# Designed miniproteins, single chains, continued (3): the designs that were tried, part 6

Each design is a single chain, and the fold is of that chain. pLDDT is the mean over its residues in the fold that is shown.

## One batch from the design tools (miniprotein)

Design m8177
Fold by ESMFold2-Fast:
Structure m8177 (fold): chain A 56 residues (1-56)
Amino acid sequence: SSLVEEAARVSAAAGAAAGEAERLGNPDAKQAYLDAGKRGWDGEGVGAAARAAGVT
């Protein structure tokens, strides 16, 4: 996939993980996920959290 498509996927996964962290009452984790998405970090942690939250 193009870099733009990968960036969009990372951003979506980070947003989903941030939303789940917010629901779990962890605002620090929410901010960390959002920041990771903004930096374009495609860590397995973000992807794993998004998949656990039911986002693919």
Scores: mean pLDDT 64

Design m8178
Fold by ESMFold2-Fast:
Structure m8178 (fold): chain A 97 residues (1-97)
Amino acid sequence: MEEERKKLLEAEIYLGLARMSLAVGMPELAIKYAKKAIELAPDNEAIQKEAKEIIELAKLMREALEKGLITEKELFDLAMSMSQDELKEYLRKLLEE
């Protein structure tokens, strides 16, 4: 239906915003946009999967910031220079210590 197509397009836009928020080290904004994408496309498995992966990485970023293991500037620099998979592994290792 037309309305479902519009919601899918809006979900893709929010997913894009969530990716951009991760790329600049803004975990709270990434979580907010990814959750909106999930809300708009609950039956789209591809959007659900990617949005959940974004939330997972963003939660690792948030935890590292909250524990004082990384500064906002350091996170920004890492997010801009690393892939999402590399950043996820780096943050997981950082949180283990």
Scores: mean pLDDT 84

Design m8179
Fold by ESMFold2-Fast:
Structure m8179 (fold): chain A 74 residues (1-74)
Amino acid sequence: PLSSLEQRILDIAEGLREKDPEMAERLREAVERRASHAERAEVLREVAKHLQSQGDDGGAATVELLAENEERKV
């Protein structure tokens, strides 16, 4: 079973699927292949930068917190 954190990452990927399918796929793959916490944090930080560039500061802040949570587990 997926953790609540992993489920939140997948929910973010699903939300991005229409607007940025490449980023959505990268997040999904990172979770599904059980990528290292460092790799997941890196992908999440790229997503946060993308959201910030689109004017979604709130979404970017949320994704940055998820990246910090992954980084702390390394």
Scores: mean pLDDT 74

Design m8180
Fold by ESMFold2-Fast:
Order: C-alpha cells, then sequence, then structure tokens
Structure m8180 (fold): chain A 65 residues (1-65)
C-alpha cells in the first residue's frame, strides 16, 4: 500500500515537474524526499498539494463519493 501510494505521488510529480523529476532520477535521487528536494521552494507547496490530492483520490474511491 505505501509503495503504491509513493509510486502514484511520483507519477503526479513527474507530470507536473518532469524536468526536476528526470534530473533527480539521473542523479540517483530515487526516494520521494530526494525528488521533493529537487523541486524549487517556490513550487514546494504545489508539490505537497499534488501528493495530498493523490491520497484524497484513494480515500474518495473507498468512500464511493
Amino acid sequence: MQERLNERIKEELGKAFPEAVKKALEEGKTSLKGIMDSIPSSEAAKAVGLALRAVGDEVDELLGL
């Protein structure tokens, strides 16, 4: 479950910040923290929002809303 959620968050970050994620992976920063640290501080709030939304989507499916 945690691994699947981390993969979903990485996927959403890759869509929103493809250059930053690609660079992080090329530098061996494969962890979620490493990828997040590669995003500029001015966009960190947006990245956190995307991660939170991915969690919310899983919860919404469970609740049937």
Scores: mean pLDDT 69

Design m8181
Fold by ESMFold2-Fast:
Structure m8181 (fold): chain A 95 residues (1-95)
Amino acid sequence: MDIDKDIEALKKMIETAYEEAEKQGREFKVKLIRFDKSTPEQQEKARKLANEARELEEKEGALVIGIDVSRYTKEQIDKLEEAIKKMEEEYRKKR
């Protein structure tokens, strides 16, 4: 699996979702879930939030993306977090 391609694909999806949500006046939220550091209670709450987010998306039009990073190394997660942060700053400047 090409790590750079995987991160770039996720980045594009997040970027598109951010732009789309902003254009439509919708809220957008990204959650990175680290299962190896999460308690079973936190994992259950994360899944519950994902289900509630789906209902909120249909009812209120909010966009919520949950990304499971349990398969990634810390280095890959750091790269993904940095890419997301950079995109958020970029979009803030375009406003």
Scores: mean pLDDT 66

Design m8182
Fold by ESMFold2-Fast:
Structure m8182 (fold): chain A 86 residues (1-86)
Amino acid sequence: KAEELFEKGNEALKEKRYEEAIKLYQEALRLLQPRADAGDAEAQRLMGRAYFNIAKAYEKLGKFQLAEEYRKKGVAWLERAAALDR
């Protein structure tokens, strides 16, 4: 499940396996996308968190432009989730 891939990504990020973390989060995003598009606020929040964690991994790799791009995508998904949180 997407949540399991997200947790594996968190483990890789904690262990400083940044490229592996990015791949795991990207796989989680692919599985979450149809749920998030259907208006699942929890899936949208998890999308946002995954994008933010990818941004953190890119920042640790010195790829600051990619980090900023992914951070903005994460904020956008968290804003969508907040709008649905009623």
Scores: mean pLDDT 86

Design m8183
Fold by ESMFold2-Fast:
Structure m8183 (fold): chain A 85 residues (1-85)
Amino acid sequence: DRLERQREALRRAARKEGISDEELEEQIAEAIAAGMEATIRASMELLAAEEGLLELSPKLRRIQELAKAGKDREEGLELLAELRR
């Protein structure tokens, strides 16, 4: 999983700064719940920068569409959780 490799790199960087894996995931989830649009855009840019990660981008695009519509935050969070698997 390309996202899992990217997530693992983030976990390692966070641990060097004294942030636990659970704490990092909680902060990401909270930021998305509070401001899905900005976080989703940043995530899409990161995915586009990696070879072969575009296969996973349709779920992220769906989350962005939901954020723009101001609807169904639960569906957006569920799709993000699937991307994190």
Scores: mean pLDDT 57

Design m8184
Fold by ESMFold2-Fast:
Structure m8184 (fold): chain A 83 residues (1-83)
Amino acid sequence: DREELERKLREKRKELLEVGVDLGMALIQRGVANVILSNPSASEEEKKEAEEMKERAEKEIEELEKKYEELEKEVAELEKQLG
């Protein structure tokens, strides 16, 4: 059903955009954590919080990168079926 495929393509493109935004935010969080961790003036508490932020951001990046690649493949397949 062409209409169903077109609906799925729109939904997957929207998901791809949303995942892309989330990935960008996670990359920023990792960057901020790395800046804090490289600062010799940062307190032990700030460094602990930055390590936790970095660990969470790295996990999110891995999950979001995988999701992004899967969504790109799904979009490409749907475009092939429609075109």
Scores: mean pLDDT 88

Design m8185
Fold by ESMFold2-Fast:
Structure m8185 (fold): chain A 57 residues (1-57)
Amino acid sequence: APRPALTPDERVLLEAMRELSRLAQAGKTPAELRALWDRYRPQLSPEQRAALDRMVA
């Protein structure tokens, strides 16, 4: 399938989801997951943050 062009917000969201999945598979603590979320939070739009919060909370 053709690779769609990602917006910067979509790219950051995709990278955040990938990192969260990797940390979850590695058995990381809630504190480590929170640190990752805090790292990506300022890079996301309010809508993207709300969507990701619904997926991980």
Scores: mean pLDDT 66

Design m8186
Fold by ESMFold2-Fast:
Structure m8186 (fold): chain A 61 residues (1-61)
Amino acid sequence: MNVTELSDEQKEEIIDFMVESGKVSREEAEELVERNERGESTKEEAELMNELMKEMREKQK
């Protein structure tokens, strides 16, 4: 992964994590991921995506 490009598997894990948090619906979570991939995310949204990716890796330890 170079910068913010996500694999399909990683996108699904992030979406699932956001939905599990109860803050957004699956549709909204998918929109956030799509916006990030288009480079339309805010700085905070991109940073949050990086944190979630780190959390996913920690979970796999």
Scores: mean pLDDT 68

Design m8187
Fold by ESMFold2-Fast:
Structure m8187 (fold): chain A 110 residues (1-110)
Amino acid sequence: SAEEYLKKALEYLKKGDFKKALEYLKKAVGIHIVKEDYEGAVKIVIEFLKELKKLNLKLPKEIFDFIKEFIKYLLAVGKIKEAKKILEELKKLFPEEDLSDLEEELKKAE
C-alpha cells in the first residue's frame, strides 16, 4: 500500500497535479512512520525527489515545504542520520534551493 501510494504520487506528479502528488506522498510516508520504519519513509521521499528531478521539474513549493517539515520532524524524534540523508539528496538534486535553515537545525540536533 505504501508502494501503491508512491506510484499514485508519481502518476499525479507526471500529470502536473502537485496537490494530489503531495496527498499520496504524505500517505506513503505516513504508512512507514506509523510502523516506525523511518528508513522506509526516507526511501519513499528520496525516490520521489529523484523522479521529480528526472521530469526536469522545478521543486514545487508545497512539496519542498512538506519535505522540510519532514526533515525537522526526523530531527525532533532523534533520527539524525535519516534527516541528513534526505538533506544530502536535496543538495545534490536541487542545488539552487536554500537549505540554510535545515543545516542550522541539523547542527543543533548533533
Scores: mean pLDDT 86

Design m8188
Fold by ESMFold2-Fast:
Structure m8188 (fold): chain A 86 residues (1-86)
Amino acid sequence: DDFTLLKPNEELLKIILQVTDKKELTLGELWQAIMDYIKKNKLYDKKDPNIVNVSDTELGKLLGVDSFDINDPSVLLNTIKKNSTA
């Protein structure tokens, strides 16, 4: 585990504060917060549960995509790294 606390920017904070009260999180905690956001908002595609539909969501605006494959770890890792500081 990476124990370094990351501070999300305002756009990522809008997403994670829907599922946690923490403003500084480890990489693993930020990953889990985004996963909890996806589950809470029922963003999994109904035809393919490996696809997350984020069109017209705050997460989709942050990612710059309409959908992504949840099994591709690079999508969320790159988003966390781009939108947080150590």
Scores: mean pLDDT 84

Design m8189
Fold by ESMFold2-Fast:
Structure m8189 (fold): chain A 100 residues (1-100)
Amino acid sequence: SMLEEAEKKLEEIIEELKELAEKEKNPEIKKKLDEFAHLIELVKDILPLLSEEEREKAMEVIERSAKRLKEAAEKNDAKKAEETIKEMKEELEKIGKEHE
């Protein structure tokens, strides 16, 4: 994937999650949407430092996790939202350790 395309995709995901957080009535889910958006902003900052393979893996994790978090918000499933954030952090940490 081209770096610029990945950066734009992350910006789109951040915007969508922030909009969902503003509309979210469940404070636990709102917190997870805000936490996710913040994590993606951090990933965007390090994205140019990653290899192409690492970027593709990170993008797959982020897109899958964003979809799961949106589904959790729609179903008012705070536990699913928490699990989604935890799994995403663990997968992104593995990519980071492989980069070392």
Scores: mean pLDDT 83

Design m8190
Fold by ESMFold2-Fast:
Structure m8190 (fold): chain A 80 residues (1-80)
Amino acid sequence: MLEVTPAMSRLFRSLGLSAEELARRLGISVGDASRLLNPRPGDKVRLPDSVVVPAVKLLMERLNLDFAEAMELLGTLGLP
């Protein structure tokens, strides 16, 4: 399970996607996507590891990054 950091939430909000669109792109529930975009104070939001590859692809697409650049960006945001 991946712990969502505030930096990850800010990044995904900057992409301009709705919770519904983000949920479809990452293969998660709309509730989990909404919590990723707008975490509550003290909420430890965790996502399944299966979101890593869809998140990398989304960042490559939206930020014009290659796979290595997108992986490094997610790593700096707290992903192993």
Scores: mean pLDDT 76

Design m8191
Fold by ESMFold2-Fast:
Structure m8191 (fold): chain A 61 residues (1-61)
Amino acid sequence: SKFFEKNEKILKELTEKINKVKSMDPKVKNSKIQLARDIYERMKGKSVEEIQNAINEAIAK
């Protein structure tokens, strides 16, 4: 499914960004991944760029 492919790609990219930012503490990493998923779910109707920007801002803090 094209929908599935796009969703998997976004989630993979978000997970990779979080792994790069929070490689030291698995607990913090998991928390950031959960936050990224929550933002992604709420912003499914938005552009990929908007979703990526929101996730980047959230994981930076």
Scores: mean pLDDT 66

Design m8192
Fold by ESMFold2-Fast:
Structure m8192 (fold): chain A 82 residues (1-82)
Amino acid sequence: SAEDILKSAKELFEWFKENKEKLSLLQADVLYLAISGDAFVLERIAKKNPDDKNYQEAAEEMKRILEEFKKLLEEFKKEYEK
């Protein structure tokens, strides 16, 4: 379900925040790509179901998670250039 996809993304993002100092740049990129893929699928489903409040809310929250992850990933990449 949309809620299950969102929950999985939240858990993965929290795990990343807790463990980012132990991760390689490649591992961080792979995690981001996985969430990006799920976000893209969820956005498409939400667009096809404009009256489904659950899909709309899940898609919006997923976009927020993806934006926050992207910002942290950019900071993580800058730290790896030291």
Scores: mean pLDDT 81

Design m8193
Fold by ESMFold2-Fast:
Structure m8193 (fold): chain A 89 residues (1-89)
Amino acid sequence: LLEEAKKLLEELKELLKKSKDPLIKKLAERAIKLLEEFIEKGEVSEEILELVKEIVESLKYAEENLDDLTKLIGELLRVIGLLIELESL
């Protein structure tokens, strides 16, 4: 679990560094902060990892579709929902 969490954290940090979209960067930053807090508390679960995996996948898809507003907005809204769920854990 911890090793997988660290790998997801690296993927989020890479998205933050490489993304051209300021909202994708903001959402990646929020996901990084939440995941780091779970790691620090020793509270990493399979449920947390599944939510973070979905966030990473949706942010990557959004970054690949910056020119498709419907896809971009849809994926960003999905990430917001996933972040709210992650914050509830």
Scores: mean pLDDT 84

Design m8194
Fold by ESMFold2-Fast:
Structure m8194 (fold): chain A 87 residues (1-87)
Amino acid sequence: MEELKENLERIYKELNLELPGEKDSGIAYFFPSYEDALAFAEAYKNNEMSPELLEKALHIEYVESLEEALKLAEEVGAKAIFFEKVK
């Protein structure tokens, strides 16, 4: 869990994105590596998404909170996640 949180925070900090709040709902994207999650987040920020980046995801799920996303990441065996906040 701590590694997953650290990887999430690093991605958002590196790309100057606003970190999601603990209670924010959204779409969670689960990746087998930090590098895959970072590439996805960078493409998301730049509106340069590709099917190949989506195929790298182990799982994609709507969650009611960031806490649920982090728990699900451990169940899926993900090493990093990207969280898209939905309003």
Scores: mean pLDDT 81

Design m8195
Fold by ESMFold2-Fast:
Structure m8195 (fold): chain A 65 residues (1-65)
Amino acid sequence: DVSFDMEKIRELAEKGVPGAALLLYDITGDESLLRRVLDEEDLEDARKLLEEKKEFEEKVKEKEK
């Protein structure tokens, strides 16, 4: 697992890395970089992936505890 600080995530998102733009959005809620990196249709898919990831993490915590 790779951890990034917020500045590094923003830098990668500005360079056009979709995963970094998604992480920045998840942390800050700011869609500005997502819209810059992804088309509107791709933004919906990206938001869906983040939502599924959050649901999965919550379910994993229930099983691990």
Scores: mean pLDDT 66

Design m8196
Fold by ESMFold2-Fast:
Formats: sequence, C-alpha cells, structure tokens
Structure m8196 (fold): chain A 106 residues (1-106)
Amino acid sequence: GKVTIRVTAEADDGSVSRSGEAVAENQKATAYAGAPALPDPSRPTRVKVTVEVEVENAPAKLTIEVYDEDGNLIAKKEVDAKNGTYEFEVEAPPRRVLVKATLEVL
C-alpha cells in the first residue's frame, strides 16, 4: 500500500507557512518544509510543525527533525505513526529552519 506524508512549518504569528509532501510504496517517505526567520532577529522563532500521515495496512515510525540554516539539529521527535495529524512546537534561533519528516514502514 501507499504511505503519504505532508509536513507544514508555520511561524507563531501564522504569517508564514511552508509545506512539503511525499508519497511512497510500502517503504519510506521523506518530506521537507522550511520556515523563514521572523522579522525580529533578536527573538527566537517559534515554529509550529504539523505532520499529516496516511499509512495503508502497516505499522510505521515517524521521525521529525528540525535543522537551522547551518544544518545543526535543533529538535528531534520520534513517534509510532498511525493515520492522523501530529503537532508540536519548536523554538529556533531567529533564522531560517528546515523541518524534515520521515515516515518509515516497520
């Protein structure tokens, strides 16, 4: 069956949103979303990460990683994935962030 993952990264004021989507057959799907820095460079960026998961007939693992613009890992979350929506918030330096979401069929 197919696995589909959609990741959205939003600034805390809702002014900016970025999303990515990936579809795979029974293996591993990776989606990316970037959020730009907020206008105030002295304030940490609060980013809301939303991941939508669709998995057919298999248990799956969702790994969410957040990187700064220099490629440093800021946050990581791993969950046992079922169909549904997963949300969390991350404080990042006042710079661009990249969210990487990987869905792997077990």
Scores: mean pLDDT 69

Design m8197
Fold by ESMFold2-Fast:
Structure m8197 (fold): chain A 73 residues (1-73)
Amino acid sequence: SMEEIKRLNERIIELAEQFREALAAGDRERAVALLREIIGLLEEVLALTTDPDAQAHLQALIEHLRALIAELE
């Protein structure tokens, strides 16, 4: 539902702010954990998304964040 997507997006924004704080602190373990949580929420948004163009965009974002995790490992 649109309300569910809204709640997921609000949580993703909160986690993205925490991710920036973790990076600023040099806490790479926490940064990676936060990125994994963000990816999980993006996968939930993807499952609720019916538009193929939006699905492709979300998939590309998920792959970008997975690459970012590899750089932080």
Scores: mean pLDDT 88

Design m8198
Fold by ESMFold2-Fast:
Structure m8198 (fold): chain A 66 residues (1-66)
Amino acid sequence: PSGEEAREAGIKAGEEHGLSGSQVGAALAALADGRPVSERAREAALTAAKMAGGSVEEVVQALGNL
């Protein structure tokens, strides 16, 4: 996915789960690193990756290019 697609997916997933786009971005980065996240943040991050059409790692890389 592109950085913009990843950003939009993060915002939309955040809205569905009561989180900001930056909180979803942090959850995506934590999951890619194997770090613990809350269940709500994990669900939002996985939703964002699915919406962006990529893996968690691909979405983190795309967001880092913004």
Scores: mean pLDDT 82

Design m8199
Fold by ESMFold2-Fast:
Structure m8199 (fold): chain A 81 residues (1-81)
Amino acid sequence: SETERVAEETLELIEELKEKIEEALKKTDDPNKQAALQRILKGLEVLEELAREAKEKNDLRSARSVLAMVKHVKKETEEFL
C-alpha cells in the first residue's frame, strides 16, 4: 500500500540519520553537542513509533506527516553536524 511505502521510506531515513548521529557522537568531545545529539536520537525514536503506528493503522495522512517531520529533522541535524 501507499501507507506501507511511505512508512518504510520514513523508517529507512530514520535508520540512516541515527547512524550519522551515532558517528558524530563518537567524534565529539563537546558535552553540549553530545546532549543535543542524544535529544535528537530520542526524538527519532518517538517518530519511529509514530511511523510504525501509522503503518499498522493504514493511516496515510499520519504516515505522510511523520515523513515530513523526519525530513525536517534530517535537514536541521545535517546542518548542525
Scores: mean pLDDT 89

Design m8200
Fold by ESMFold2-Fast:
Structure m8200 (fold): chain A 68 residues (1-68)
Amino acid sequence: SDEEIAALAEEIARRYGVPVAAAREIARLLRDNNGVLSREQAEALMRRYGLSGEALDRTGVLLLIRLS
């Protein structure tokens, strides 16, 4: 559910110092795109939330493991 995805995103965001809004958006994109994030989507998220590539990759992997 959206509520469960939001709670998971908040947990990961707090633990790894990522903005909660960023983790939520990454989680939704991974869910809606069968675990795939395009280069364009990744670059847009990095610009919007001030994320490094490392932070984005770590958050995506952790969310993908939990959403699978």
Scores: mean pLDDT 80

Design m8201
Fold by ESMFold2-Fast:
Structure m8201 (fold): chain A 56 residues (1-56)
Amino acid sequence: MAPLSEEQLLTVNRIASQGVREGASPEEVEARLLAAGIPPDVARRVAANVAAHLSL
């Protein structure tokens, strides 16, 4: 896997953290990441981590 840019890593952390805090669904977090230009593979994995916190 190619490493994410510094900007992309900060974006992932921001969106994931805010999503968990707001109680956003994993699908909402994934959509926000995709809209921010995060690769689909990374967006899906981050959404899965959020899902684990929300007890699917």
Scores: mean pLDDT 75

Design m8202
Fold by ESMFold2-Fast:
Structure m8202 (fold): chain A 79 residues (1-79)
Amino acid sequence: SSSAGAAKALTQIKELARQAIRAAGENVEEGEKMLDEMVALGKQAIEDYPGYASILQEEMDRLRREVEEAIAKARAERA
């Protein structure tokens, strides 16, 4: 029902994704923990804002891929 609430949740998810990408470059294990937190927050946002579930899911899938790629790159650089 609240478009403002959905927008705020999306902003928070994007911020967590950016923080996770940065963290992965410094400490891959912290990046992985932040990815888990981002996914949990995204699932909660989809439940809280079912009218925006499709948009939230699409953004979550995109951001999850970005974070996973950053983690994979950081792990490869350590090998």
Scores: mean pLDDT 85

Design m8203
Fold by ESMFold2-Fast:
Structure m8203 (fold): chain A 88 residues (1-88)
Amino acid sequence: WAPASADLSPGAREAGRAMARAVGRMAEAQDPSKAEEARRKADEDMAEAARLGLDALRQAAKSLLEWGKKQPVIAEDARKAAELVERL
């Protein structure tokens, strides 16, 4: 089981899915008849991704702190990430 998969919290995955959907909608904009609808939906998906991104940032910091207990190399970076999240 890859540690990176565990670090992708449900919130981070939802943010990633929203971004992927926005990119997919932009790809559909290659069809002129769909371009305007695709742009509107992409904007909405991007806004949702931003909201989910903030929650994902908190979950990622928590996951990094747990990972830092097993990986001393990232323990300091994990603490800095948690401090940045608290500052937000």
Scores: mean pLDDT 64

Design m8204
Fold by ESMFold2-Fast:
Structure m8204 (fold): chain A 68 residues (1-68)
Amino acid sequence: ETLEEDQALLANMEIVAVEVKEGMSEEERERMREIQREARAAGKLAVGVGPRVTEEDIERLRAEELAA
C-alpha cells in the first residue's frame, strides 16, 4: 500500500545532502537553502546535515538572554 510505495520511492529518489556548518556566513546559509528548495522543486529529497540546534539548546539560550 501507500506506505510501502513511499518507502520504495524514497529509496529510488535522488538525495541531496546539504551541510550546514557552524560559522557559515548568511550568504552561505542562504545558498544552502536555495539548494534545498531547488532539490525539493525537482522532486528530490533534500536533507540538511550539520550541528543541530536542539530545542533544549534554544531554551537555554532564551533563558540566558532573559537573565541578562
Scores: mean pLDDT 57

Design m8205
Fold by ESMFold2-Fast:
Structure m8205 (fold): chain A 76 residues (1-76)
Amino acid sequence: PVLTTSGAVGYEELPGGKTKITFSRFPGVKVGQKVDVYAEGEKEPIPGVVVEVGDTTFKVEVDKDLSKVASAVRLA
């Protein structure tokens, strides 16, 4: 697998303390893809799932409130 990273450009709070994070699109991202989300202050990546892919951005849902922290996504 190719390691690719993207910085967060938007956050949306979801019910139950989940977050939908918007990232700048990179090649090979698909809906349903599992990704690792790296957040400031966390030693381990947070598992996420790609829920939406657009022309310039994609969105990842994580089971954690990340709306107030820096984050990045890696394809593993």
Scores: mean pLDDT 72

Design m8206
Fold by ESMFold2-Fast:
Structure m8206 (fold): chain A 86 residues (1-86)
Amino acid sequence: LKAAESYEKLGQIYEKLGNYENAAKSYEKAGKIYESLGNNLLAAESYEKAGKMYEKGATSEEIKQKALDSYNKAGILSLKVAVEKV
């Protein structure tokens, strides 16, 4: 958890600096760690933040695709959370 929290804080710092690509990568790393720990809610939130950062920094089709991939992961994990909380 400490590693995921550190990446989330790093993402927030990069976001404030306007470095959206590094912010997105940091949020992706946090999301991946939360996902591996089964914390689907925090993973979804982290991937959604990554998607927003890639979207803000979208300078190429490749980066736009990364935004879509991050949003897709967030959506899938959010659906898992919703199903688990039935």
Scores: mean pLDDT 80

Design m8207
Fold by ESMFold2-Fast:
Structure m8207 (fold): chain A 92 residues (1-92)
Amino acid sequence: SAEELLARALALLEEAKKIDPQNSSLIDRMGDLMRAAVAAAKAGDRLTAEIHLGMARIIYGVLKIIGASEEALKLVREALELTERAVELALA
């Protein structure tokens, strides 16, 4: 389900925060955006879901630029992919 994919994505963000705690605030913001994207998708609001998902992708780009750990970036990337699948599943 979309909720199961989102729960898995959020768990990966919690793991990323343990590995790279200095970037916890940015990772938390990504989590909020991912929750908002899935909530919008469940409401049938494709445009709002895509906007929130796009903002989460921008934060991932920022984490790469500021030198977040490679291990944390891998978890964050996987969380984004799971959230994208959750959004598509919720819109189906």
Scores: mean pLDDT 90

Design m8208
Fold by ESMFold2-Fast:
Structure m8208 (fold): chain A 94 residues (1-94)
Amino acid sequence: MVAVYAEDGSGEGPTVTLTVTVYTDDSSAKKTITVKSLELGTEITKNASPDLESTVTVTIETPYKTVTFEVTAVAEKSGKPTVSSTTQATATIL
């Protein structure tokens, strides 16, 4: 199983930062996180540590005061089905 949580982000100036936490019931599963900005169409992929809980941060330059992110986490392990979870978060320039 995989679950993804993203905190609403913030930033100052032309950048915003989003914090993503991924949970799994298997500490040896490979976790990949894809963050897509809906307004910009920018996609960033990061590997998370193969722990039960992993946190990654994504920083993006934006001309918009508010950016909406679609965050997808995928967990893979040999001999098990690939599982995914998707969530959405918003980041705002303060």
Scores: mean pLDDT 77

Design m8209
Fold by ESMFold2-Fast:
Structure m8209 (fold): chain A 65 residues (1-65)
Amino acid sequence: SRSARIRALLAEVEELLAAGKPVPRSLRSELARLMGVSVRAVSEALRTPDPLEALERLGVRAVTG
């Protein structure tokens, strides 16, 4: 399902952030497409103090709203 794929990509982002690594553009683009949002929205979420929370909130809204 789309929600399962979003969760898998969020797990990849979490691993990268935990390792102090940058999130590549390809991953941002794929996550944005699956969530039905712009790449700018994903990049903005990644710039927040809690990027994982911001991305998860964005993804949950895309699935439930």
Scores: mean pLDDT 77

Design m8210
Fold by ESMFold2-Fast:
Structure m8210 (fold): chain A 64 residues (1-64)
Amino acid sequence: AAAARARLDARVEEYRQKLIEELKKIGDTEGAEEVKSMPRSILRNELVARDRDPELVAEAIAEA
């Protein structure tokens, strides 16, 4: 559903922002720029694989 996709996209962008902030805290500005330009699909796959959140897994399956 469109609503589920929008929530997944929002979670991926939230995850991206958290990674950028964490990398900036440790002084990894190059890593922060990589994450900033990283395709949403890569961040989505990484988030799903690490967190194994049932809601994120279901939304990712619906997208595939």
Scores: mean pLDDT 70

Design m8211
Fold by ESMFold2-Fast:
Structure m8211 (fold): chain A 63 residues (1-63)
Amino acid sequence: MEELFKKLEELAKEVMEAGYGGEAQDILNKVKESKTEDIAKEGLKKAEEMLERVRRHRAQLAA
């Protein structure tokens, strides 16, 4: 369980480093809401999707 929460926090840091503080805050809020392993896994998957979206936007802006 703690591993999933820590991974979510790490993803939030990556999103913040990409310059998207709002998305990072959304990821952190999902961590706070998570109370079970299933909810934590759902939050983690959505956080990964958000990070990938951020990376895609970054690539488009750089091109």
Scores: mean pLDDT 68

Design m8212
Fold by ESMFold2-Fast:
Structure m8212 (fold): chain A 64 residues (1-64)
Amino acid sequence: MEEALEKAIEEVIARVEEAYAALGLPGLSEEEKEAIRTLLRTMVENGEATFAADGRITTRRPAA
């Protein structure tokens, strides 16, 4: 369960780095990657994001 979530978070970070490279921007620093990882993990734990069955993290709107 936690291992799959960590893998999904790392895939999001990799996608952000790919987008930055495509735009000619420098890659993310290790500190920036750690901040993104912590943020995504916290959002999933707080129910602000959903770990989907297909292995993706989706942001959930706080609508009842």
Scores: mean pLDDT 70

